# Designed miniproteins, single chains, continued (5), part 75

Each design is a single chain, and the fold is of that chain. pLDDT is the mean over its residues in the fold that is shown.

## One batch from the design tools (miniprotein)

Design m18597
Fold by ESMFold2-Fast:
Structure m18597 (fold): chain A 120 residues (1-120)
Amino acid sequence: SEKEKKVQAFLKGMSKVFKEYIEKLDEIVEKMKAGEPREKIAKEVEEMFEKFEAEIKALFEKYDVPKEVADEVLEIVEKGKKEILELIKKGASVEEIIEVARKMFEEIGEVVEKWVEEEL
């Protein structure tokens, strides 16, 4: 159906965005391992999250994702961003930062999957 095609296109878009931002986070993690200053890492993380939020908002608008679902996802992103920036500020391990990011992507995926199941 057209609804199924729209949902599949949305999921493909989300998968592409997740892959892109996981790769960007991996690049930032490598810079952290190389000893890049915390302030520079924090700035790169903030810029990455601004672009990530813009891209997922664009997907939500393009595919008519309900405001309540979009808001829930954006709240997860904002929380994850805040936690990652605090970890960087206090000099936490790369492993702790990766775990917060992993949990954030997992929670976003759960919200999206629940909405998709309710749409079908």
Scores: mean pLDDT 88

Design m18598
Fold by ESMFold2-Fast:
Structure m18598 (fold): chain A 119 residues (1-119)
Amino acid sequence: MSIEEQLKKLHEEIKKTLDGLKQAIENGDYETARKLLDELKQKVSQLTGLLRILALIYKDYESLRKINELEREIVETFKKIETLLDNKAPASEIIAQVDKLGEKVDELFKLGLELIKKM
């Protein structure tokens, strides 16, 4: 499978997990939400790792810096989601953080597509 196909597949899997996470939260199924959040962390870590390898191969240190900045923001957003789940916060408040996480993952994916264009 090409790197582009791997990136697209991983992004699709992340989006599906994000949708499942929102659904679990809306249903008050916090145990399923925690499991999906852990799966999401693993998938996002794989995405970030792949992008770092690409940035290093192309010696694109500006993209590497952006990847590292987005990872820090994503990690903080995961911590916020965990805290809200632990406190059994309103579903709408947790979903707002999940949506913010999705936006940051989309930014990573766009960065990955730009790195692939360098071939």
Scores: mean pLDDT 87

Design m18599
Fold by ESMFold2-Fast:
Structure m18599 (fold): chain A 69 residues (1-69)
Amino acid sequence: GEAEIEKLKEELERLAVRAYLEGKLSLEELQQVGDAIKEADKLAEEGRYEEAIEILKKQKEFVERKLAE
């Protein structure tokens, strides 16, 4: 639901900013994460919480992989 989306957004934003500042995420990849968050927000506004959660989880996995490099 809404609470899960907000938690995932917070975690994703924190991880993406950290990865960018550590030089592990490019500006283009940071923009990709931002675009995914905007799409998830749009889906959540439409009540499509499961689809929003899926997008955020995929982006979080991507950023976590970059941080593991």
Scores: mean pLDDT 86

Design m18600
Fold by ESMFold2-Fast:
Order: sequence, then C-alpha cells, then structure tokens
Structure m18600 (fold): chain A 100 residues (1-100)
Amino acid sequence: SMEEEIRKRVEENMARALELAARLDRVDPALGTLFLAAVHGVAETVEELIKKGKLELAKELVDRLEEQIDRVEAAGVDPATVRAAIAELQAAIAEAKKEM
C-alpha cells in the first residue's frame, strides 16, 4: 500500500540519519547533539502517529529505533538517553491502546 511505502521510506531515512549521527558522535563527542536531534525527530513522528490513532505504525517505528540503538551501542556510543526516550514512547503507545 502507499502508506506501507511511506512507512518504509521513513524507516530507511531514519536509520541512515541515526547511523550518520552516531558516526559523528564517535569522531567528536561534542556533536552528540546531532544524534539526540535525530532521536527527537523520530519521537515527534511517533507522537503524531499516536494522536492520529496509528498505533501499529507508531509501535513499528519505535521497534525500528530500538534496533538502530543496538547497532549504535555496538559502535561504542552510549545509548542510555535514547533507551529512556524509547521507554517513554512505548508507555505512551500502551496508554493509548488502553483507551481504545
């Protein structure tokens, strides 16, 4: 479907942005703000999907972000702040599901 194609492109662009941000963070830790900015952009997208009742898409984006964090951690970047943000998004999705 068209929605499926848009989702796949968003996931691919997000993965590339996170990989680039993590690579920059390893070269200069002062640029770690770029990694956090990429995570913030994903969080905003997830929040909009929750507001629109697209809970399955929201969950899938969070799952994809979690997969990228494992890769980033393996590259030597500290994912603690990002893992906390993921937990908050997972809690928001769970709360939204209870109100359905």
Scores: mean pLDDT 67

Design m18601
Fold by ESMFold2-Fast:
Structure m18601 (fold): chain A 60 residues (1-60)
Amino acid sequence: SKEEKIKEFKEKVDKAMLEASQLTDPAERRALLAKVSEEYRKFLKEIDPEKYEEIQKLLA
């Protein structure tokens, strides 16, 4: 379900944020956060395309 997909994605983000907080190298932290951001945008496009469009407009 949509709720299950949101829960799975939240767990993935929480894990990535924990890993990022443990990284001492700023370059590795930036790379991990960039990957998470890209995955979030892809997830948002699949789950809520209208919200994805709103975010794209904000980034312009």
Scores: mean pLDDT 77

Design m18602
Fold by ESMFold2-Fast:
Structure m18602 (fold): chain A 113 residues (1-113)
Amino acid sequence: SVEEFRAKLEKAKEETIKKLKELKVPEEDIKKIEELLDKLIEKALEAVEAAENNSKDIKKKFEETVKAYYETKEEIEKVAEKYNLSQEELDEIMKPLDDFMSEFVEYIENKLS
């Protein structure tokens, strides 16, 4: 359901922001990432709703979600490089979002089958 995906996305956002704070990333950079995460949540929920309603816009909404995910990932990678975070730390920050995207892609593919 849209409500189940909303809960998973909000949890992924909370876990990502928590990791950034634990790693002492400045609040200004965290705020920018939070804005990108909010956009990702909006686009992902639109895609889930389109899939549940068998809308002809499913592909467009899916592509918008993928674009928002990569924009968020690029900003997180840029912040990690700027503050000399390790690859392991970057992987920990990204894990909640990567896990979400795996479930999201599987859900959309199953709806299109």
Scores: mean pLDDT 88

Design m18603
Fold by ESMFold2-Fast:
Structure m18603 (fold): chain A 77 residues (1-77)
Amino acid sequence: SEAEAVAAEVRAYGDRLIEELKDKLTPEQLEILRRGVDAAVELARQMVEDGESPEDALAFARSAIRTVLNHVLTEQA
């Protein structure tokens, strides 16, 4: 399904980002980022199921992941 395909792309994006940052972030920061990725995956799936385009859902989910990363870097150790 389109929802599953978009969810998989969001997951792949998040997993790649986590892999790139695993030696740069604390375990606590990594856990927050992982939870953010999980939430973004479900959000993207829901958006497509609600009739949003795959492109818009993917763009929004990627933006959400970047927002979580910024918060992790600036708010919590």
Scores: mean pLDDT 84

Design m18604
Fold by ESMFold2-Fast:
Structure m18604 (fold): chain A 72 residues (1-72)
Amino acid sequence: SEEDLELLIKGLEIAARDYVREHPDASLEELKARAEEMADNVAKAHGLTPEQRERLREAAIKAVEEEWERLH
């Protein structure tokens, strides 16, 4: 359901933000690549559509960018 997808997105955003905080010496490019990998892994594990996968990628990347900006 859409509600289930939103919960996956929120969990991924938290994980992405935590990853940024745990890797203060990583570049933004490295963190964004990791966010995309995490999103792809979640999408594959849950059999998500390409559109849902893209929503996860966008959410994870945005979470990384916002947390990076907050810390730098």
Scores: mean pLDDT 88

Design m18605
Fold by ESMFold2-Fast:
Structure m18605 (fold): chain A 94 residues (1-94)
Amino acid sequence: SELEELLKELEEILEELEEAHRNRDYEKFRKSVERLIELLKRLGELLPEKKESFDTLIELLKSLLAQPVTRRLVGSAIGLAQLLVKDLKELLEK
């Protein structure tokens, strides 16, 4: 399903964020957050009932990108992506 494909892409983005954090690759971090924002827009189209929640996360991620990149901000983005993976896996539960 398209949701399963988006979940796989989300898990890939999470791995990229964790790698960027480990390597202090802040350009890769910014690109990964931009990919996450685009993925959240697509999720909002597929799950209209959750669109407001996804829009809130998009605005939060945009605010993180507007600030100087710090290890704390990278950790916050990783935490948000981890929670989103958990929520989507629960939606795909049998």
Scores: mean pLDDT 79

Design m18606
Fold by ESMFold2-Fast:
Structure m18606 (fold): chain A 86 residues (1-86)
Amino acid sequence: DSKYQQLLKEIDEKMKELEDEVEKMLKQGVDKDVLLQKLQQRVFQIMRDALDKARQYNIPQSKINQLIGHVMNKHSEIVQKINEHV
């Protein structure tokens, strides 16, 4: 529904901002372990806020599970970019 689509869009926008921030910090030579910890904390906060809104909107568990998978996939992609940076 519209609330689920709005929530998904909000998550995508926040994850993109986080990816751009991480890429900028990688170019500045920030330590990879520090970046991985910051990324984990930020992803956790995005996920927590999204889950709170999903409960408020009465979004079905099946769609919540899809949303969690989507965030985890994006997190893994950013982790891979950090690990592959020379």
Scores: mean pLDDT 85

Design m18607
Fold by ESMFold2-Fast:
Structure m18607 (fold): chain A 80 residues (1-80)
Amino acid sequence: MEKEIEEKERRLKELVEEIKKLAEEKGRPDAALEAEIIEGITLIQVGVLRLAGASDEEILKVLEEGIKRLEELKEKLKKL
């Protein structure tokens, strides 16, 4: 579903901004860069899948994987 993909893309971007804020607070610019890299790779993969005519299910799986990686990074950053 197009709406579900848009909701996941929004969640991905929200997590990146949350991580950037935490990274600034913790003095960890490396974590901010890692979040931006995860975002970039995830969005590139989504773009490639869209161009290839992949299913919404395949696109959602890639977005969920990116979101999971960002949530794990945020949890690690909070422990500092």
Scores: mean pLDDT 85

Design m18608
Fold by ESMFold2-Fast:
Structure m18608 (fold): chain A 71 residues (1-71)
Amino acid sequence: MHMSEEELNEEVAYALGRIGLATAVANGDSPEEIRAVAERILEKLKDQLSPETIERLRADTEEAVARVEAA
């Protein structure tokens, strides 16, 4: 036990991305604002995230947008 620095950095980066998305949704941000927040997060974290994790975060973003549009 337990994580390498690389694994820890990726997990922390993903968690920060998720927190950013959840905050945008909680603030009542528009779909465009939520996507802008996600793009800013991804741009900052590209070097710390695997392609698989980037794909998951993009999927989370589209799900968050769909929820806001449905509300």
Scores: mean pLDDT 77

Design m18609
Fold by ESMFold2-Fast:
Structure m18609 (fold): chain A 84 residues (1-84)
Amino acid sequence: MDKEKLDVETRIALAEMGVAILENIAKREKNPVLQKKLKEMIDEARRLIDQARKALKEGNYEEAQRLVDEAISLVKEAIKEIEK
């Protein structure tokens, strides 16, 4: 069983769910400065998730893990911006 592959796939799925939740929040955000910042962070997180999926498909689990962890960090940072 490829436990590293399954762990990375699970993290990618969680990151994608986080991005989807943030997109729904950003759509309802009335502050245009915060909305723009959230959209930029969402776009960057999606880019990192896409790169993580590519690395996973190529068997580069270390790179996939690094990229998905960066995406999760951006999602967490976006949540902190919303809580201000």
Scores: mean pLDDT 83

Design m18610
Fold by ESMFold2-Fast:
Structure m18610 (fold): chain A 109 residues (1-109)
Amino acid sequence: DLEAQKKAELASLDKLIEKLQKQYDSLPEEAQKAADASYKATYKKSKDFSPVQLAVQLTAEQIRYIGELLDGDDVGAGESIGDSLALADVMKEKADELAEQRLKTQKAM
């Protein structure tokens, strides 16, 4: 059942987003504010990607910026940020696959 497979893929992506969000929320307030500023700047300038691709890409850049900000001060935070970046990369790959499948389905109609 194609519908059941798509629902399972979306549920997996949602769980990855939730994990990344929890790790982001665990970061110091200053790091979160810096990441939000970076996100807003990138969002304003970038128009090359679909909304889904842009959102995932900005999340990855946001985590990288937080990693640079906290470098050398908190080993635990650095390790958590590394895991979040890996999750962001997986989210981007899955979002790109789902966007391409949607486009194919729309063209077949």
Scores: mean pLDDT 50

Design m18611
Fold by ESMFold2-Fast:
Structure m18611 (fold): chain A 63 residues (1-63)
Amino acid sequence: MNPLLETAKWAVERAKRRTDLSEEGKENLEKAEEYLKKGEEDPSNTEYYRKAFEYAYLAMKEK
């Protein structure tokens, strides 16, 4: 598995461990998981795991 896909998986796992996500955060986590699955099915498409990482990061973002 390439390092970018592993990084996306790590970010999604971290977001999943958050028990105090807002509704918006949960939506972003769902999208991150969907893009991660698409990236695993089509590893040549780097856009999928880039988006998975981005959505996972947004899900974990707290202000």
Scores: mean pLDDT 75

Design m18612
Fold by ESMFold2-Fast:
Structure m18612 (fold): chain A 91 residues (1-91)
Amino acid sequence: EDEELKKKFLAFAQELIDSSDKISQEAVKHLKEKFEERYEKDKLEPKDLLEELIEILKEALERLSSVDDKENKELAKLYEKLISFLEELLS
């Protein structure tokens, strides 16, 4: 169900926010905000939004992996965890 997918994503995003460093918290908050904004404004189904988010995160992860920076390494791990969760949620 669409509402169940939305709730599961938002709950996991909140868990990541609560357990992550400050920079990762801001990144996840931004993703959560954009997901909610697009859901409300564009009336897209949560499944379609989450599939789009997986592609965006994979692209972001590739960019982060090309930069040798400690903060980017931690953010990349966060994105990997989120991608894994979303792929499992949608399977």
Scores: mean pLDDT 75

Design m18613
Fold by ESMFold2-Fast:
Structure m18613 (fold): chain A 94 residues (1-94)
Amino acid sequence: SMEEKIEELVEEFKERVEEILASNSDLREAARELSGAIVEFMLKLNELKFTPEQKLEALEKLAEVAKTLPDPRLADYVLTLLEYYKKEVEEMLK
């Protein structure tokens, strides 16, 4: 199902986040790589022909992952970036 596909992509994103945090002691480099991971995730949703509604569901699940980040500065950064993408997708629903 599409729900199962979203869960698979979110799990891959979680694994990528853990890899980034394990590999980066510098907050700036971690933020840069996390931003890249979000861009890659959004491009993957586009390539797989996800609807705007499905993209919003996926972004909400990424926001849940972001809230679990150990550094609140990284969590705030990622949540802010996800909110930007959420608003862009919401414009496509009008």
Scores: mean pLDDT 85

Design m18614
Fold by ESMFold2-Fast:
Structure m18614 (fold): chain A 86 residues (1-86)
Amino acid sequence: MDALNAKILALFKAQEAGKLSEVEKAKAVLEIYELAKEIAENAGGGAGEEARILLEHLEDPRARNPATGEPLLTVEKAKEILKKAE
């Protein structure tokens, strides 16, 4: 879970600082999503539950960053951004 939590924290900090492009945010979201899926399948207890909750949030268009109030970038939106950028 450390790698997943570190990526989420780094993404939020970079977004707050305005340093990430939309493409960079989209790539980070997809990487977090794939890691969360792996953890949800293989980890028990709290780690598996945290990963499952994160997957739900990444698929929920109503989810928001509690620190900034901004809508969280969903996996669907991230895929759209990456497709549009190529």
Scores: mean pLDDT 68

Design m18615
Fold by ESMFold2-Fast:
Structure m18615 (fold): chain A 88 residues (1-88)
Amino acid sequence: MERYKKIKELLEEAERLIREAEESKDLEERKRLLKEARELIEEARRLLEEMKKEGLWGDTPEGKELEELLKRTEERLREAERRLKEEE
């Protein structure tokens, strides 16, 4: 359960940073926030993969929730980074 909470916290923080980046008009601030969000998402992915390797995850509702949250957060990051590149 502790690792579950850590992964969830990382993904929730990453989503918060993505929202802040979307609201910012400063190109450099948006780059910084999205970079930080990416690092949090990468850490969450590593922890999630460790849980799968250790067999601690299983076919649980909690495991599925984290996979969905990770996927959604990654998609939001990609879209935000794409929009940032369009502004150059």
Scores: mean pLDDT 80

Design m18616
Fold by ESMFold2-Fast:
Structure m18616 (fold): chain A 108 residues (1-108)
Amino acid sequence: GSAAVERLRALGAQLLAETDPARRQAILDQIVDLLEANKDDEEVLLVAAEIAHELFMKALKTGDRVMLAIGQRLLDKVIELAKDSKNLELQIEIGMAQLVLGVANVVL
């Protein structure tokens, strides 16, 4: 629902701005819990895929391999929860995030 999407966007923004490894992990754990509680909400999964994409883009720009690993864990969870989804926008966002991750894994 919209409340879950709003919370997820706030957590994503916090994760993107966070530099402390322990706080990054705590924010990621909150995101994962939110996704599992809302696993059938394709808008929540779409926003999570968008956050993973943003994490990969920031990792590429900054050389932050820890942020890359966090984004990969988030994307893997989205893929797991979305495995039976036929939502085209969700599939496209997952595909775009996977493409950026592939580039980051070669460059970093």
Scores: mean pLDDT 90

Design m18617
Fold by ESMFold2-Fast:
Structure m18617 (fold): chain A 87 residues (1-87)
Amino acid sequence: MVEELKEEAYKETGSKSGAELVGRTAEELAKKYGEEYAKRIGKAQTKALATYVKLRKEGASDKDAYEEAEKVYKKLVEEAKKELEEE
């Protein structure tokens, strides 16, 4: 699970630091909320990082790419937390 999320993040983004962050976050969240929650947050991080990389390649500024990636991440994380924290 954790290794799989790290590999997916690196494959999508090419970012070692991003993949490491996804793995560390997933490990902590799996302890608190279970593997399913950790997997959803890991995918949210991967999607946010992929959004940043794509926008930068398309000529967007650092600021614009980062702001869009952060919005994507926050939205997906909030959705996962609200859905899974009931049990």
Scores: mean pLDDT 77

Design m18618
Fold by ESMFold2-Fast:
Structure m18618 (fold): chain A 87 residues (1-87)
Amino acid sequence: SVDDLIEETLATLEELAAEYEAQGDHETARALRNLVATLREVAATQSPEAARSYAITYLGIAAAEYRRRGDHETAARLEAQRDRLLA
């Protein structure tokens, strides 16, 4: 379901944020946590479908940015989650 896909997306982003926090990259961890907070707000105030559309857009933007920075592993994880939301 869309709700399950959003929950999976939130879990993936929280996992990445924790990994970056553990590495001392507090800026990237904060950016990922801000995305989680925004997705939760959209899901709560609009709809799961709106949250899905938002997640697809911003996961794409985030993946492109990580790829540009040379973080291909993080980009691939974000792209994989985006692809699941598109199915």
Scores: mean pLDDT 85

Design m18619
Fold by ESMFold2-Fast:
Structure m18619 (fold): chain A 71 residues (1-71)
Amino acid sequence: SRLEELFEKLLEAIRNRDRGGVLLYMGEITGLTGDPQYGAKVTRQVMEALDNGDLDRAIEIVREYREKVLE
């Protein structure tokens, strides 16, 4: 699905520390889910984890978001 492809691209952007990619793919996922407040919260949490150099935390946040969205 488009959402699954976007989550894969988001995880790749996180692994590459590509902040622009994170913002782009989070924006597209948020637009498809119709929950801009929750999407903004997740985006802030991911960016904070990246600012701290904590890729494992950023990946976990995205994994939890994916589970919530694909249920």
Scores: mean pLDDT 87

Design m18620
Fold by ESMFold2-Fast:
Structure m18620 (fold): chain A 58 residues (1-58)
Amino acid sequence: MTEEEKLILRILLEAAGRHLGKSREDVDKAFELAVKAMEEGKSLVEAINLGLEYLLSQ
């Protein structure tokens, strides 16, 4: 995973969290979950989807 991919992921999840009215803590947890998914070999798109699913479940 590149630092650029990590930055893109963070920006997208922060924007989604703001739109959904989620807390900074929920966004941070979604980001950590998505980063872990990418470390486990998931694509950026799959990681974004996992983070968004987490935010929607909160």
Scores: mean pLDDT 83

Design m18621
Fold by ESMFold2-Fast:
Structure m18621 (fold): chain A 62 residues (1-62)
Amino acid sequence: MSEENIKKAEKLMDEAVEYEKRGEFDKAAQLFREASDYYGKAGLSTQAVAARLLAVGLELEK
């Protein structure tokens, strides 16, 4: 399996955290959802679920 999906997920997680720090919660949630998808494609189910929960948390509060 390619580790490219893991690297993409990690980059998206970093970008999502930056948007969250700026108060741009909608963009942060979108990036966390994208990261979850890439972790899923990489076969990292635990990381995929964690990223999805971060997105849902932001969507419920904003």
Scores: mean pLDDT 81

Design m18622
Fold by ESMFold2-Fast:
Structure m18622 (fold): chain A 63 residues (1-63)
Amino acid sequence: SDIASFIVSLGDGTKSVAASLAYYLLSVKGASVEEATKVIVDTTDLSEKEARRIAEEVAKLLS
């Protein structure tokens, strides 16, 4: 569907923004994965599950 294609196209950009925000929160602000997940959900309209996965992946890269 056109809506699904549009959402998928926007999803990539939103995921990139979410990853950048997670990096800032985890590395610069010393936030937890849980705190970063909540900020991403509030900022990007990603699901909590998707936001958490991004925050966890960024945290692994920082470890």
Scores: mean pLDDT 73

Design m18623
Fold by ESMFold2-Fast:
Structure m18623 (fold): chain A 61 residues (1-61)
Amino acid sequence: MDYLKYTNDMVNNGNMMMNNVMNNPTSSPDMIKMAMDMMDRGMMGVKGADLVDKGRKDEDS
């Protein structure tokens, strides 16, 4: 429940950031990469929660 809310919020924030970057012609490539990374992390969080298995955890350490 709570983890899905967090990851969904991250994806939504990434989408908003991406739209702002795309609409601003002075935006740097780094800002675009940050927005994409935020969205990707959110999606990975959703998938991680769905497929979590002790043998498959990415960030147990």
Scores: mean pLDDT 63

Design m18624
Fold by ESMFold2-Fast:
Structure m18624 (fold): chain A 61 residues (1-61)
Amino acid sequence: DAEALARRIEAAALAGDSAGVMAAVLSGTGEQVRAAADILRERGLDRVAAGAEALASAMGK
């Protein structure tokens, strides 16, 4: 779900784990990544949110 995906993306991003961020984005649908990005923006993680959406777009999601 979007909350769990947001938590995974946040944890990987804060750890500097680019592969972990990519794996989290790959595990979700485009709609889930978009919802997770909204949650990340609410938490003040605007760059992380934008990065996740850019990855999802690059992956055709």
Scores: mean pLDDT 85

Design m18625
Fold by ESMFold2-Fast:
Structure m18625 (fold): chain A 83 residues (1-83)
Amino acid sequence: KVPAMENPPDTTFLDLLAERFSRQPGNEHLTDPREVVLLIVGRVIRAIGDAIDAGREKVSNRDLARALGLSQRTVSAIKRRAA
């Protein structure tokens, strides 16, 4: 179990991803930010697994964009904002 007593450093990144993802056409049913975040996390984990299975040591902005259905520029901008 994870005690939710503090904001993690990556909260801004996840919040920005959740907002952008939920605003995509066809995602209007994703009204709970927590569900959006969990879906995003699941897709990111899958992208990491796919990259490892392909023999790649890093997950690129391209991999994340493909997994999340976002543009590479959007993912890159969110990463810079979160740093």
Scores: mean pLDDT 62

Design m18626
Fold by ESMFold2-Fast:
Structure m18626 (fold): chain A 100 residues (1-100)
Amino acid sequence: MPAYGVVVADVDPEHIEKVAEEARRAAEEAAREVGGTAGTEVIGTTVIVTIVAPDEERARRAAEATAKRISELPGVTSVRTGVAADGTEFARLLRELAAS
């Protein structure tokens, strides 16, 4: 059953466009390496990456790799990650990480 990796990053407004572009690229590369797919969304100054992978281990690996690349970018103030085993846990995880 597919699992979900989530990365949430808070970014300085001046850097949001560049961080979102780099996050999308990093997420797509990390997802490809684990046989998954990635999506990237921007809400205000928050960048949210969702990775769908074949299992929790691959989802975690891709999310952690993506988070590491994002954390090295100028203007990134915080990065949080998590893994959800299904869509219900994904919805809960996203709310928890976005509230941090």
Scores: mean pLDDT 84

Design m18627
Fold by ESMFold2-Fast:
Structure m18627 (fold): chain A 57 residues (1-57)
Amino acid sequence: SEKLKEAEKEIEEIYEHILEQAQSLVKTEEERKHLEKEIEEGKEVWDKRKQDYLNKV
């Protein structure tokens, strides 16, 4: 549980870092918003996968 919670925080930090980098690299606001949405959707998919594996125990 402790290791899993640590991994969750690391994943969240990685997502935030990717979002910040995407904002700096993407020139158009449309592309920036699209990438932000994709990153957020990715987090939701990861959260569902985590719950699936936690229930599998």
Scores: mean pLDDT 71

Design m18628
Fold by ESMFold2-Fast:
Structure m18628 (fold): chain A 85 residues (1-85)
Amino acid sequence: SKIEKLTELIREMYKEGAADQSVRDKLQAQIDEITKDLDEPERDKLLAKAVEKFIKENPELAKLLETLRKLAEQGLTLEDVLALL
């Protein structure tokens, strides 16, 4: 599914992309290719589901997911939430 593919790319970006812009750009291009047929609101919802799945697959990040949910209740946008990852 698209969620499975996006979760895989998010995992790779978290593990290797943070320090290398070229790796980040390559992974972003793959995310864009998977989501190219979606408008921005649908793309953002799909990405949010993939991020949530990634966090659930990494139990040590469960506290981060709880913190992000609390911050979202304070009016943070999805972009703000993703920037905290």
Scores: mean pLDDT 67

Design m18629
Fold by ESMFold2-Fast:
Parts: structure tokens; C-alpha cells; sequence
Structure m18629 (fold): chain A 65 residues (1-65)
């Protein structure tokens, strides 16, 4: 089941607030960095540290492919 844009946005906000990993399914996860607005996006085992905005775009693209 594809993650919606709203689900991705909430997961990223939650990851930033909690500093923990949130799994969106389909090989996509996000994890907050304590003391930073940057998040780590994992897509099919590849980790990227980006801004929350870029994380949302990457996660949405990955779930839409």
C-alpha cells in the first residue's frame, strides 16, 4: 500500500520531534537527528541525510515509483 503525501509529512515531523526511526513501508523509512531539522531517509537500504523538505520529496518519489 503506497504511503500518502500526508503520511510522509507526518512521519518526517514525528521523526524530527522524537529523534527516532519511522518506517513508511515499501523500503522507505525516516529518522530524526537530535538537535537538527535534518532527517535520514532510507530508501531500499540507501541512507541519505537531507532537510525535511527534501526527505518528503525523496520518500514520495520512492513510493510513487
Amino acid sequence: MKATRDEIGLAIAGAIASGRRIDLGEGVAVEGTPGSTEVTVTIDGEERRVSGREAAELAHAATGE
Scores: mean pLDDT 72

Design m18630
Fold by ESMFold2-Fast:
Structure m18630 (fold): chain A 65 residues (1-65)
Amino acid sequence: VTREVAAELLLMGAALEAGQSLKSSLKDGVIRIEVTGTPADLELIEEAAKKAKELVPDLEIEILR
């Protein structure tokens, strides 16, 4: 298991908890997430992204609405 996989799992967990329909992809250390929902749901995903970046500082995370 790589750090990137761990970060993706963390983001997936947050998305499931938010009950949001989303797509995530991990490629070359970049995680891209498309979120549809309320501002509160987006905020939850953003907090998870901050935590993931703390685990892997050079990880790029892109959140799209």
Scores: mean pLDDT 66

Design m18631
Fold by ESMFold2-Fast:
Structure m18631 (fold): chain A 91 residues (1-91)
Amino acid sequence: SEMLEEVKKNEKAVEEALKNEPDPLKRKYIEESYKAAKALAEKDYETAAEHYYKLAEIMLEMKEKLKSRTDEEIEKLAEEMRKKGEELLKK
């Protein structure tokens, strides 16, 4: 699948992004986003859902640090990630 090859190419870009991100919470977000995308490309919906749930938790942890966003925006993003995880488990 070209999608799997694209995810592997993006692995290098993700590694560079992680090296250039000083915020440990943003690094966790990048890492979990990549793992979710990789699992989704592999049609591993259970693993993808797990990483989407972790993304939701990370967004809630970021609530205090992402002062440029409202609390409502962060909570909405977390719920959206949770919902994506739930929908993947139904496939």
Scores: mean pLDDT 76

